# Designed miniproteins, single chains, continued (2), part 13

Each design is a single chain, and the fold is of that chain. pLDDT is the mean over its residues in the fold that is shown.

## One batch from the design tools (miniprotein)

Design m4450
Fold by ESMFold2-Fast:
Structure m4450 (fold): chain A 62 residues (1-62)
Amino acid sequence: SMAELERAYEELLRNLSPEAVLEFARRYTGADEAGLAEIRRAIENGADVEEIARGLYAAARA
């Protein structure tokens, strides 16, 4: 539900980590192994974890 997604996103923002972002992507966006690998690579290359979280939340709501 939308309320569940919203609560999950709020919890993600409170406890931001690479692992939390990847779990959110897996659960709420349906990211496959290739998608998860792209997210891991972005984080390894210095991408802002909070910016990635925002993008995933937008994708999950679409």
Scores: mean pLDDT 86

Design m4451
Fold by ESMFold2-Fast:
Structure m4451 (fold): chain A 69 residues (1-69)
Amino acid sequence: DVVEVKAPKGKKAPRDGKVVEASFDGGIKIEDFPGFKGKDTSELTEEDFKNYYVKKGDVIPPGTTLKIK
């Protein structure tokens, strides 16, 4: 029941779920991603996305590909 969400131009999350995989096509604005509030951009890593929980309607930044469980 893993859903792959490809957002080359950005999109809203289709459902709630835990992010189990994340990749960046470049130019991503991590600070625009819900759940990273209060973290410096310099403190964020790709591993932070793997444990992120996404809610339906959350904005997925352009250049992001997520797998949601």
Scores: mean pLDDT 64

Design m4452
Fold by ESMFold2-Fast:
Structure m4452 (fold): chain A 91 residues (1-91)
Amino acid sequence: MKIDSLVEEALAEAEAGLEQILRDVKEKNIPLSTAYARLVAVWLRAVGLLVEAEINGELTPEEMKEAGDRLLPHLRELTDRAYKEIEEILK
């Protein structure tokens, strides 16, 4: 199913991006500003997958809304988790 596959792909990409940011904070001592900028990039890439599918005619406006309604709450939860984890790593 197009929506399920696309949402799963976007979430998997976002989770992989989050894991890499957390690893770079722990292992490579990147600045906090860089970590937060990369979180914004992760969000934009995930949402970009939905936007690209809509532009390419792979999603109808109704399907885009459904995909967004499914993706955005999980992206917010992942972002909130990332901020908390970064804060804990830097303590």
Scores: mean pLDDT 78

Design m4453
Fold by ESMFold2-Fast:
Order: C-alpha cells, then sequence, then structure tokens
Structure m4453 (fold): chain A 60 residues (1-60)
C-alpha cells in the first residue's frame, strides 16, 4: 500500500544519494508497484516515480 511505497521511495532516495543508481531504480520501481490504483493521487505518484526512474536511467 501507500506505506510500503513510502518505505521503498526512501530506500531509492538513499541509494541515489550514495550513487548506487541501479539499486535506486529497483527501489523506486517497487515504490511505484506498491501504490494502490484506487488511492487518492495514485496517478500523480506513479507518474512522479516513472519520471524519476527515467532520469536515473539516463545517468547509468
Amino acid sequence: GLEESRRYKKLGEEYEKQGELEKAIEYYREAGESIPADAPGAEELVEEIRKKIEELKEKL
């Protein structure tokens, strides 16, 4: 659910700060997959995470 998404997003941010971009992408992907489709703001949160993953892939 949203709480799992928040935890995965924090892990992605932590690995991004460490320069571990491949691990950051994995955790951001898990965060996106953990968002319930019917949650308020789900579409915006999924899009934000997808944009972040694309940005990090460009840095690999």
Scores: mean pLDDT 81

Design m4454
Fold by ESMFold2-Fast:
Structure m4454 (fold): chain A 82 residues (1-82)
Amino acid sequence: MKVVITVQATGGTPEEIAEAVRDALERLGAKVLEVKAFDTEPPQAVVIAETDKPPSELAQAARDALEARGFEVLKVTALPLR
């Protein structure tokens, strides 16, 4: 199943936020297909992954990884792409 994860966080660059999300998803065994970082206020990252895990588990892993790295997480959304 493909899942899109959208994150808004502060305390780092969009690229650092995107890398933290990628690493968290790969540790769950998800295959990261695409990563996009947006230099917006707040910074935003969008990650598309192939996984057998529920979207809620991916969202939690992304949040936990970002908080562990000292980022302030404003929003995490994980939705299936079909």
Scores: mean pLDDT 84

Design m4455
Fold by ESMFold2-Fast:
Structure m4455 (fold): chain A 57 residues (1-57)
Amino acid sequence: KEKEIEELEKRMEELEKRIAEAEARFQAGDESALQEMLDAATELLSAAVKLVVLKRE
């Protein structure tokens, strides 16, 4: 359970990095990066919810 929490926290850090990279690509003219930012943000929200549930379990 603690291992799963640590893994989720690392996953969230990677997703935050992906959002930042996608934003940079969008600014460079890659319009597909907008959808990647949205997808990564959705995964980040899902991971945050799972983290809260695991900490309460």
Scores: mean pLDDT 80

Design m4456
Fold by ESMFold2-Fast:
Structure m4456 (fold): chain A 87 residues (1-87)
Amino acid sequence: IDELAEKAEEAYHNEDYETAAKYLEKLIEKLKDSPVLPLLLYLLGEAYKKLGDYEKAIELYKKALEFDPESSVAEEIKKKIEELEKK
């Protein structure tokens, strides 16, 4: 788990969003029942947004909101969805 998180963070920092998305997807598969799942879905959405896959990013943002609609980042996620849906 820690190794996957470190690899995802390193890849994202190096602007290797394809590799970051791959490791985030593996983390989500392992942590499906974790309270951190909405955050991982949001981060995966950010990675897909950087890759230009706006449809996938919107799906992931909406899924993050479904799991934690009252999170401190929920309003920010809603704004990101609106911006991407207009593109």
Scores: mean pLDDT 78

Design m4457
Fold by ESMFold2-Fast:
Structure m4457 (fold): chain A 60 residues (1-60)
Amino acid sequence: MKKAVVIVSKDEELGREKGLELLKKNPDVIVFNAGGDKEKAEKAVELFKEKGYEPIVVEL
């Protein structure tokens, strides 16, 4: 089952760097940056579950 990572960070630069780090370690992972928006992150998690992904949330 494919994994998806949803990043929540008020610092856009920090969130972007973390996303790139995760993609370099596992190119098959989908990374979604929700910025500081927790509601947007929650909706992304639901969407990834519907698509058959195992979503994990990373708060920075």
Scores: mean pLDDT 78

Design m4458
Fold by ESMFold2-Fast:
Structure m4458 (fold): chain A 61 residues (1-61)
Amino acid sequence: SAAEQAALARQYAEMAARSGSAERAIEDLRKAAEKAREQGNDELAELLEQIVREMEARLAA
């Protein structure tokens, strides 16, 4: 499901942030969101875009 895929993406993002790879994870998730939209999976794309925004906000703080 989109929610399950987003949960795995969020876990990946948190692990990457803790290891100093947050910027790479943001780029990976942006590409994943773009692919989801191309495939008509707007629900997954919106969840991934939300994760990206949360990560970017934490880096800006």
Scores: mean pLDDT 85

Design m4459
Fold by ESMFold2-Fast:
Structure m4459 (fold): chain A 78 residues (1-78)
Amino acid sequence: VEDLIKLAKEYIEKGEEYYKKGDYEKAVKYYTSAVEIAKIVKELTGDESLYKESLKKLAEAAEKNGDKELAEKYKKEA
């Protein structure tokens, strides 16, 4: 479980790096991977904090990437 938490945080950090560079397409890709791993962490531990944080960042990146439908979907899940 600790390895999965570490991996999700690493993908969040990579997503943030691309987001800061204006590469929102890559930011969406890395945040999507973080959400998938954080969902597993949530199911194993019951802790939703990492999952909700990842969803919020993914929604923000998707909105910046021009994908309003995807952004609204993730915003509702967070």
Scores: mean pLDDT 82

Design m4460
Fold by ESMFold2-Fast:
Structure m4460 (fold): chain A 77 residues (1-77)
Amino acid sequence: SDILLSPNELPPDVTVDPISRKPLKLPVRLSSGNVVGLEDYQEVLHHHPEPLPENSPVPKLTLEEIPFLKDPGAELA
C-alpha cells in the first residue's frame, strides 16, 4: 500500500525526487519502500519516463504503486 507523506516525514538524505532531482512537495512512499514525488511521477508518466539516475534508490515504478493518479483531490499538503 502506498502512503502520501509530508516532507517532514522523509529521512534527511531523501529530500529530492529520485527521477527529476527536484525538491519533494508531494512525496509518496511506494509499497517497495521507495519514495517518489507524485507530481513528477505523473508528469513523467504523461510524457514517457526518463531513465532513472544510476544512483537512484527506486528500482522500478508501476502504475499500480501510485494510488493517487485516479484522484487528484487526494493530493493534500
Scores: mean pLDDT 50

Design m4461
Fold by ESMFold2-Fast:
Structure m4461 (fold): chain A 61 residues (1-61)
Amino acid sequence: SPREALLAEAMRRLKEETDKIGEEAKKNGWSKEEYLDKVGEASQKIAAEYRTRLAALDAAA
């Protein structure tokens, strides 16, 4: 379904962003706290974006 596809995309994007943040943390010597804060920020942003897109799919149907 379009919703399942969108959720799969969100999960993939979250993994990609978390991997990038992990590489940046290693490269820049971030603390565990800094790493977790950045992952949290990315997760919240992705969740908000995909919640909006899911609502738009409902409105378009």
Scores: mean pLDDT 83

Design m4462
Fold by ESMFold2-Fast:
Structure m4462 (fold): chain A 67 residues (1-67)
Amino acid sequence: MFSEELVEELRRLEREAERELAGLPEEERRRARRELAARITAELLRRIGDIIDEELERERELRELLE
């Protein structure tokens, strides 16, 4: 359903975040977490949008072919 590349990227980001969070003070951990979550969410939304657009185009082609 979702790209294998996306899942792998998320795992890499998780590992890096865990390492960074372990070394940071509380205030910086809070900020880093918030910023990372926002960036991951934006990337996910963009990739999901691309997948939906591609599926919609395929659906349109099939409708034209069937009619």
Scores: mean pLDDT 72

Design m4463
Fold by ESMFold2-Fast:
Order: structure tokens, then C-alpha cells, then sequence
Structure m4463 (fold): chain A 86 residues (1-86)
């Protein structure tokens, strides 16, 4: 699926925020991506990772589970949840 230029720009900014360890901004940008495309797996992954780094393990787990459901991949879901427990 072709990503809109707006989603691509938000993804780039979110990655830069992650590299800067600005996880709060990364979560904000990923939430804006989900507003444009609610099924965007990359945004769900960014949210799960960002909330884990912020210490909000409930939110991190919620987005990881949603990503697993979207992909239909039980192994990916299990792997993401295991990373959140560390």
C-alpha cells in the first residue's frame, strides 16, 4: 500500500524523536499517523515502543496486541509482548 506523503513525513519525524530519546514526541507523532491510517502497523509499533520507554507498560502492551491482531501473526505478537516484559 502506498503511504501518503503526510504519513511518510510523520514516520520520519517519529524515528528522529526515537533517536533523540524524545519518546513523548514519538508517541504524539505515531498517534497522528494512526489518525490518518488506523491500521498502520508502523505507527502501532512506534506507539508500543515509545510507551514502553516512557514506562507505560499497559499502553505499550495494548498497541503491541493491536499490531499482532492486525498482522495475524501470533509469533510477532508473542515477540513484542516478551520485549515489553524486559
Amino acid sequence: MELSPEVEELARKAEEAIKAKDYEKAAELAEEMLKLDPDLGGALLLLAYSYKKLGDLEKAKEYAEKLGELSGNEELKEKLLKELEE
Scores: mean pLDDT 76

Design m4464
Fold by ESMFold2-Fast:
Structure m4464 (fold): chain A 81 residues (1-81)
Amino acid sequence: MDEFIEELLKKIEEALENIFKENEKNLSPQDAKLLKEKIKKTLKGFRDFAKANPEFVKKLDVDALIKYIEDEMKKEIEKLK
């Protein structure tokens, strides 16, 4: 159980870090800082959610979840500028 959550969190973190790096040049320093803080809060929130809802997390398609998170992060970046 913990191993699955750890692997999932690593994949999500890597996906978010890659999106951040690709878009960093298009962000102001203030917006980049806000985005990094949002990523950290999102990862913490997901970890806490996964601990509270392990049955739900086990039913998730990991690839679909990562794709969803990537798309949402791209939308957030577009809103910043």
Scores: mean pLDDT 73

Design m4465
Fold by ESMFold2-Fast:
Structure m4465 (fold): chain A 70 residues (1-70)
Amino acid sequence: PEELVAEADRLEAEADKAYENGDFETAIKLYQEAIRLYGEAASRATPEQAAVLIARGKELADKLKELQKK
């Protein structure tokens, strides 16, 4: 699952960059994809690792809700 985590981390970083540039639509799409990949990685990880990945996904989901609310 390391490759999925690395890709999710990359998408999160790109989403953060889009957000800082005021491109909220791109940031939302990239955060959604990162959340999906963290979920996939968690399903293939140990229980301990899965808990960390699920927590990361929830943090991004909370940020996404804030962006969608304006």
Scores: mean pLDDT 80

Design m4466
Fold by ESMFold2-Fast:
Structure m4466 (fold): chain A 82 residues (1-82)
Amino acid sequence: VSQETLDAEVEVALHEIRAAVHKLAAEKSTDPEIQAKHYREAAEHYRRAAEVAEKGGLPQETVDNLRRAAEEYERKAKELEK
């Protein structure tokens, strides 16, 4: 493992933590507008994590999983805006 790969792993983990905080905020809210806003923030952090993972040379499976998570939370936000 190179230092560059390790730095990417740490940055990905930080984005995942931020996404988790926004997910928790969405789940604790009963207001669909606030829930949608937090799910969009979670999706943005997963998307950034995927970019960092790809640039840092992390496994393609890791990149794909992060992109899938971003798509899932974006979908959750859109469902709440119906």
Scores: mean pLDDT 87

Design m4467
Fold by ESMFold2-Fast:
Structure m4467 (fold): chain A 55 residues (1-55)
Amino acid sequence: SPEELRERIDRLMEELGRLLQELEATTDPEEAARLRERIDGLVAEIDRLSRQLDA
């Protein structure tokens, strides 16, 4: 349902915000690289679900 999709997107957006804060706080380039990879994956999933919601 659209409501379930919105709830899933909201949870992913919340996780994205947390990872962005972690990325800003880290001074370890290896940790930063891992965080960016996870962020990219979340952004892609959010975009996919958002397109499904708008279909």
Scores: mean pLDDT 85

Design m4468
Fold by ESMFold2-Fast:
Structure m4468 (fold): chain A 92 residues (1-92)
Amino acid sequence: ATEVEKMLFLKAIALALAYLLHQGAITREEADAYLAEAAKLLDFDEEKVRKLFETYLARIEAGKIQGPAVSPEEAKKMIAYMLEEAKKLAES
């Protein structure tokens, strides 16, 4: 996979985790753990990924980013899928 593909996918993960946290579908501790795992898998700086996550969270809280309601069960499946895809992308 190209560096651009990895970066875009990392941004998608950061956005998804921020959205799920805002909805209360995951905890802050879970979000932090998943961000660290995604950063490690895609070989990005965890601090930069956390800053990106906080930027998305602020935009969601300001109503600039909207989406459908997601249950905790749906969130868990979505996160598992995203992390598995990140592993595949890292191996490409």
Scores: mean pLDDT 84

Design m4469
Fold by ESMFold2-Fast:
Parts: structure tokens; C-alpha cells; sequence
Structure m4469 (fold): chain A 54 residues (1-54)
């Protein structure tokens, strides 16, 4: 969970690049797509990371 949150914050510049990073780390495509979609819709990467931390 902490590793996933760190990856989301690190990919801050680009939702498409974030998806690529998540997939390379073995994150399921469905979850990576959801994260990428939410970032593209304007969700702050920090807030998204906080939600995923629980």
C-alpha cells in the first residue's frame, strides 16, 4: 500500500506515465486504469495516494 502511494505521487506530471509506471510494478490493469482516469479527471495525486493508504 505505501509503495503504491509513493508511485502515484512520483508520477505526478502525467496520468499516462503514471499508468505505465503502475503497470511496470505489477499493479492490475483495472486498478492502474482507474488511477489514471481519476488523475486525468483532475484528482490530486496526493489525495488519491491518501485514499489508497486507507
Amino acid sequence: SNNLAALIVAGRPDPARMREILLSQGVPESLAEEIQRRLAEGVDPQKLAEELRG
Scores: mean pLDDT 70

Design m4470
Fold by ESMFold2-Fast:
Structure m4470 (fold): chain A 61 residues (1-61)
Amino acid sequence: MSPVEKAEKLAKEATKLAEEGKLEEARKLYDQASEVASQASPVTGKVIRHDGEKHIEEAEK
């Protein structure tokens, strides 16, 4: 599995956890997804991080 594919899978799992209210676990997976994605492309890593922060912020409301 490519780093981008692995990061996308982790980001999807994190989004699911955020929707379930497991915000701390979601943050952890978004961090891992961003780190894995940044190994392939720093831009992709930043996008995943930003999307993750948005999803967690929305779930906290």
Scores: mean pLDDT 75

Design m4471
Fold by ESMFold2-Fast:
Structure m4471 (fold): chain A 88 residues (1-88)
Amino acid sequence: DAAAAFAAEGAARARADAEAAVALAEEAVRLAEGAESREDLARAAALLVAGQLLLAVVENTGSPEEAEEARRAVEPLIRRAEEAIERA
């Protein structure tokens, strides 16, 4: 039915946003830890912000379980990227 399709679409979108947040945070970690220039650090910071924004979208639009799973996946990467940017 249309309601079930809508719920499935919402869950798929939350999952896609969570996966995108992880990918952005992983790229931020890679650029920050491998930084050879200020431009690499700036790109890492921009990707980190984008990942944090997508995590916030999942937290505000997903179920509590989806939000918790997204936080568990993304928060360690955010911390690692922030630490690498600060160290570099």
Scores: mean pLDDT 81

Design m4472
Fold by ESMFold2-Fast:
Structure m4472 (fold): chain A 86 residues (1-86)
Amino acid sequence: MTLILTYKNLSEEQKEKLIEYARELEKRGYKVEVKVEGDTLTITIEGLSVEQLIGEVLRAIGLELDGHEVKITIEGDTLTIEVTFK
């Protein structure tokens, strides 16, 4: 199952923290691709367990509770989480 994390309207500090997170996942043996497009960051991760995917969904819900815009989509074997920061 593939996880796609898209973050929009990022500050430079937020981008650096998310890139560090992606780097940590690569160190743990996951296939990770990072794309930076202006204030948008997309992280594609392959090989996550169901428990790790649930953790990412819960993290996204936490961001929505903090007032950010969150969209979660499941298409086939791909889970996509989009977050737009306020």
Scores: mean pLDDT 83

Design m4473
Fold by ESMFold2-Fast:
Structure m4473 (fold): chain A 61 residues (1-61)
Amino acid sequence: SNLDKLQAELGDLTAELDALRKEDAENPPTDPREAAIRDATIAVLEAGVDFLQKRIEELEK
C-alpha cells in the first residue's frame, strides 16, 4: 500500500542519514567544497525524513 511504501522510504532515508552522519563524524571532509556538499546532503535528508514522518502521520488518520 501507499502507507507501507512511505514507511519503507522513511526507514531507508533514516538509515542513509544515520550512515552519513556517522561518516561525517569519523571521516569529515577536509576540502571546504566537499564539506559544503556534505552539509547540504545531510540537510536534504533531514528535510526528507521530516516530510515522510508528517505524510505518514496524515495517512494514518
Scores: mean pLDDT 86

Design m4474
Fold by ESMFold2-Fast:
Structure m4474 (fold): chain A 62 residues (1-62)
Amino acid sequence: MELPSDEEIKADLYEMRAALAKRSGDLETAIEDYKKALELYKNVPGSEERIKWLEEEIERLK
């Protein structure tokens, strides 16, 4: 069984932090962390749907 890549693990952590910031009303931090996750997911094959979701989420938080 293949382990997730370092890029994927980092992206997941940024996404989790962004979700927490969003829930606490810190929209600026949420946007920044979602953008970092999006950049990292671009290096992860098969993440096209997740990238699209992150782009849509960032736009919704503006």
Scores: mean pLDDT 80

Design m4475
Fold by ESMFold2-Fast:
Structure m4475 (fold): chain A 65 residues (1-65)
Amino acid sequence: MLSPEGAASLQKTVEESPEQVRELEERAREARERGDERTATLLEVAAELVRMAKSNSEALLKENE
């Protein structure tokens, strides 16, 4: 079972992830607008990794209810 501190950390990840994804997607859009396709692609990949981390954190919290 997760410790209370561990559960709080995962919950924070779940809560903060949507904002992090939005920031990364916004930066990716700005990079594309300036023609920086490489930076845009890297930022899009980073946003996807954050989404996966959120999903994994939600699964761990569900398993430890």
Scores: mean pLDDT 80

Design m4476
Fold by ESMFold2-Fast:
Structure m4476 (fold): chain A 66 residues (1-66)
Amino acid sequence: MKIIVETTLPVSSLIGLVLRLMGIPGVKAKLVGDNKIEIETTLSEEEFKKLYEELNSMPGIKATVV
C-alpha cells in the first residue's frame, strides 16, 4: 500500500522523517519534491492503519492513501 505525505515542514525535518520511516521494517520512503514523501509498505493492515493515524496526528503533515 502507498501513502503520500504533504507537509509544511522544512527540508531538514523531512529528511529526519524519511530516515525514521526507513528504520521501520517493511517501509520504504523517498522524497518526491521539496514537500512530499512517498511511502510504500508491506506492513499488515493493522500496522498500516497505525502508521497512517500517527502521520495524520503530526502537526504540519497531511497523509493520503493512494
Scores: mean pLDDT 79

Design m4477
Fold by ESMFold2-Fast:
Structure m4477 (fold): chain A 72 residues (1-72)
Amino acid sequence: MSEIRKLASQATAYAILGIGHELDGDLEAAKKSYQEAVEYLDKAAELLKDTDPKKAEELRKMKKRLEELIKK
């Protein structure tokens, strides 16, 4: 649980950095930050698959939302 919280926290931090870069007009840096967030969410969801499937699905939903931001 603690290590999974760290992965989710890192994903959140990168997502916030991406928003910050967007506000600064640096769209390339924003997309890179969103990609990092996606990778951390994917790792957290994989670790959570058998232990807490509903939480894993929640993280996968967050991942899809960030992928949408990267895609445009």
Scores: mean pLDDT 79

Design m4478
Fold by ESMFold2-Fast:
Structure m4478 (fold): chain A 64 residues (1-64)
Amino acid sequence: MVEEKVKEILELGEEGAKKAIEAGDLGGASRLYGIARGAAEETLKDPSKAEEALEELKKEIEEL
């Protein structure tokens, strides 16, 4: 369901942001929060974008 996808996106973004904060990268954390928020908003409007948004977040977190 769309709500579950939105929750997954926000949880992934929050997890990545925490890792960035632990590394002292406040800019990276801010960017990840922004990406997750935007992805969640787009997924609420168009649920078909959920998978793409999750893949983009995973890439950003992997590069931390």
Scores: mean pLDDT 79

Design m4479
Fold by ESMFold2-Fast:
Structure m4479 (fold): chain A 70 residues (1-70)
Amino acid sequence: SAAARAEAARHLVAGLNALQKGDYETAVKHFEAALALEPDNPLAWRLLSEAYRKLGDFEKAEEYEKKAQA
């Protein structure tokens, strides 16, 4: 729905702001919330992969990167 897309976009913006500030755990939370609203969002999967990479969770980073490329 349009409401779900708007809510997901709000979470993506908040997550990007958290990434910019180095708050990687908060970024993960927002990107996961965006994916809960829009499961098939390659941008959200790429951003979640980046956030996990910043946290040192390379296994999760690779998994989400592969989902974004599929």
Scores: mean pLDDT 86

Design m4480
Fold by ESMFold2-Fast:
Structure m4480 (fold): chain A 102 residues (1-102)
Amino acid sequence: GAAFAALPPELQAEAARAINRVASVITDTSPQARELLGRATALIMGAAFAKAGVPEADVDAYLARLTPEQREAFRRGIELARQGKTLDEIADEAIAEVKKAM
């Protein structure tokens, strides 16, 4: 979407790779699996936005489109990025949570 296009090309590639890594371990098409992917996507996007320095107004517009659970994941992603975690490390944590929940 438009929010993804706001990222620098390098971070777009890293975020897409991280999201695809999470998606690759989801073999179930249930509503639960879709919700887990949605939260993992929000987590990775939050981290990418923090790394890119995206303005708060653009962040707020993105957050307005998310569920409460996805907004929480997005904010957690920002915190993990500020702690120095890479998008790959964040994807690894998301994959572990998906595997536990499925």
Scores: mean pLDDT 80

Design m4481
Fold by ESMFold2-Fast:
Structure m4481 (fold): chain A 68 residues (1-68)
Amino acid sequence: DAEAAAGARGDAVTPEDYFKAAQRLIEALKAGPDPGIAAAVENLIDRLEKMGYTEQAEKLRAELEALK
């Protein structure tokens, strides 16, 4: 079960954690462009997409694209 997989914690635990982290990073990008932060957001979007959270990933991608 997904609960048992939580024992492999080393990066992030849940899709919700990835989504929240990406939202915070997008807010930081609005204060000033940062390639490292942008890359981190792209990574989180890719992770969400691979986990089947396509709607969340698309929302984040649209926000990131708007910031350029």
Scores: mean pLDDT 72

Design m4482
Fold by ESMFold2-Fast:
Structure m4482 (fold): chain A 56 residues (1-56)
Amino acid sequence: MSKEEIEELKKKEEEIKKVGEELGERTKKAAAETGKAEVIDEMRAEFVKKAEEILK
């Protein structure tokens, strides 16, 4: 049903939002401790992978 599809999409949106917030906190800490772009890029790649998994 279309209603079930909408509920599933909303749930995925909430999960992605939570992962994004967690990434923000981790990125802030990594930037303060290392300042290395490599570490930040790795964390962003992890976020993309998690977002793709949620959207499946």
Scores: mean pLDDT 74

Design m4483
Fold by ESMFold2-Fast:
Structure m4483 (fold): chain A 62 residues (1-62)
Amino acid sequence: DLEELARRLAELTGMSVESARRLLELVRSGKMTVATAAALAHAQTGADPAEVRRLLEEAVRA
């Protein structure tokens, strides 16, 4: 579920649910790779890139 993944990503990174949702949508549409999105989230928030990558991979699989 995209909404649940967005909430989990927001909690992990501290970004808004809306920002997390947009990031997940970019990855799902193929406009951004999982690796690039995880690196950007890490750079902006300091969140663990491995944990972010795992959530993004779940979004692509769903």
Scores: mean pLDDT 80

Design m4484
Fold by ESMFold2-Fast:
Structure m4484 (fold): chain A 93 residues (1-93)
Amino acid sequence: VSPAGLAEYRASLPQTIAAARDLLEKAKEYLKKGTKESLRQAMITATAALNVAVAGRYLAELVGDEQAKAEFDRLIGEARKLMEEIDKKLSEL
C-alpha cells in the first residue's frame, strides 16, 4: 500500500465510524417497531453496519490507528449482539 493510500484510509476512518454508528442506530429504530417487516429491515441494516465496521477495522489496523480499531471492535460487537437479538425476535413471531 502506498503512503498516499494509507493517508487516504486514515482520513476516511472518522466518516466510516460515523456511518457504522448511524446504521446501528437505524437498525435499533427498526428493532423497536417490533413488526416482522421492521425486524427484517433491522437485520439488513445491522448486517450493513457489521460489514462497514469490519472493513473499517481492517483499514484502521492497516494504518495503525489503535483508537479507531478499538472503536470498530466495539461496533462489531454491538452489531453482532443486535443481530442475535433481531434473530431471536424473528424466531418468536
Scores: mean pLDDT 88

Design m4485
Fold by ESMFold2-Fast:
Structure m4485 (fold): chain A 59 residues (1-59)
Amino acid sequence: MYEAFLEGQRLYQEGRYEEAAEYYREALRLDPDFELARRQLAEVLRALGRDAEAEELLA
């Protein structure tokens, strides 16, 4: 869980948004209440132009 989140953060800092999103999704799969991972995933999805998916995730 947390290791997946940390890899997502590293990839996000490198500008590898699609890969970062995959690691954030894995963190949320292991802990659906991981609010920080959910917010970071939404931010990454918006950066990729996938606003509808980001809004669905936050609803």
Scores: mean pLDDT 81

Design m4486
Fold by ESMFold2-Fast:
Structure m4486 (fold): chain A 62 residues (1-62)
Amino acid sequence: MEGLDTEIARALAEGAPISRIRELVDKRVEELKKKNPGLAERFRDLYDRAIAGLEAQRAAEA
């Protein structure tokens, strides 16, 4: 399991900035659009929900 999904997971584990995580997710969505636009849209929706939770968690830990 190599690629952008692994990079996103690593960035999350390393506490990378939200901007970096968003950049990696955008690259993944772009890849998915070439194969399955519907899946890309769903991935984007899931990411938007997840990032809201991540931002809240990081704010509480700051």
Scores: mean pLDDT 75

Design m4487
Fold by ESMFold2-Fast:
Structure m4487 (fold): chain A 112 residues (1-112)
Amino acid sequence: PPTPLQAPRFEVDLDELAGVPVTRAAGFVGELTRDGKLEKITVAIAMETEDGRYFVYILELDLAGPAEWTREEVETFEEAVEKAKKYAEENGDKIAESEWENASSVPFELLP
């Protein structure tokens, strides 16, 4: 039987990812596990930017594929949070939540 892979901890530079200063963010991390094996990690970040825009950034970490951020613009921060949370919930058995204000970078960690 395969040894379960420990999900990596990583730091996300929110300002660099958004390309503008980020004034607030909420992050959600979903772990998908099958038979004790980690299959997929989904990182979803809701952002409010200094230029008054709102985004959902999604990164899917799969052992077989390259990892790239996808981005969707939304009308409100609350909509961004709801979409990010739903994406993590639909793509994981475990969810970790964090909220940041005036942060340029934050570490993401999976639930213990």
Scores: mean pLDDT 70

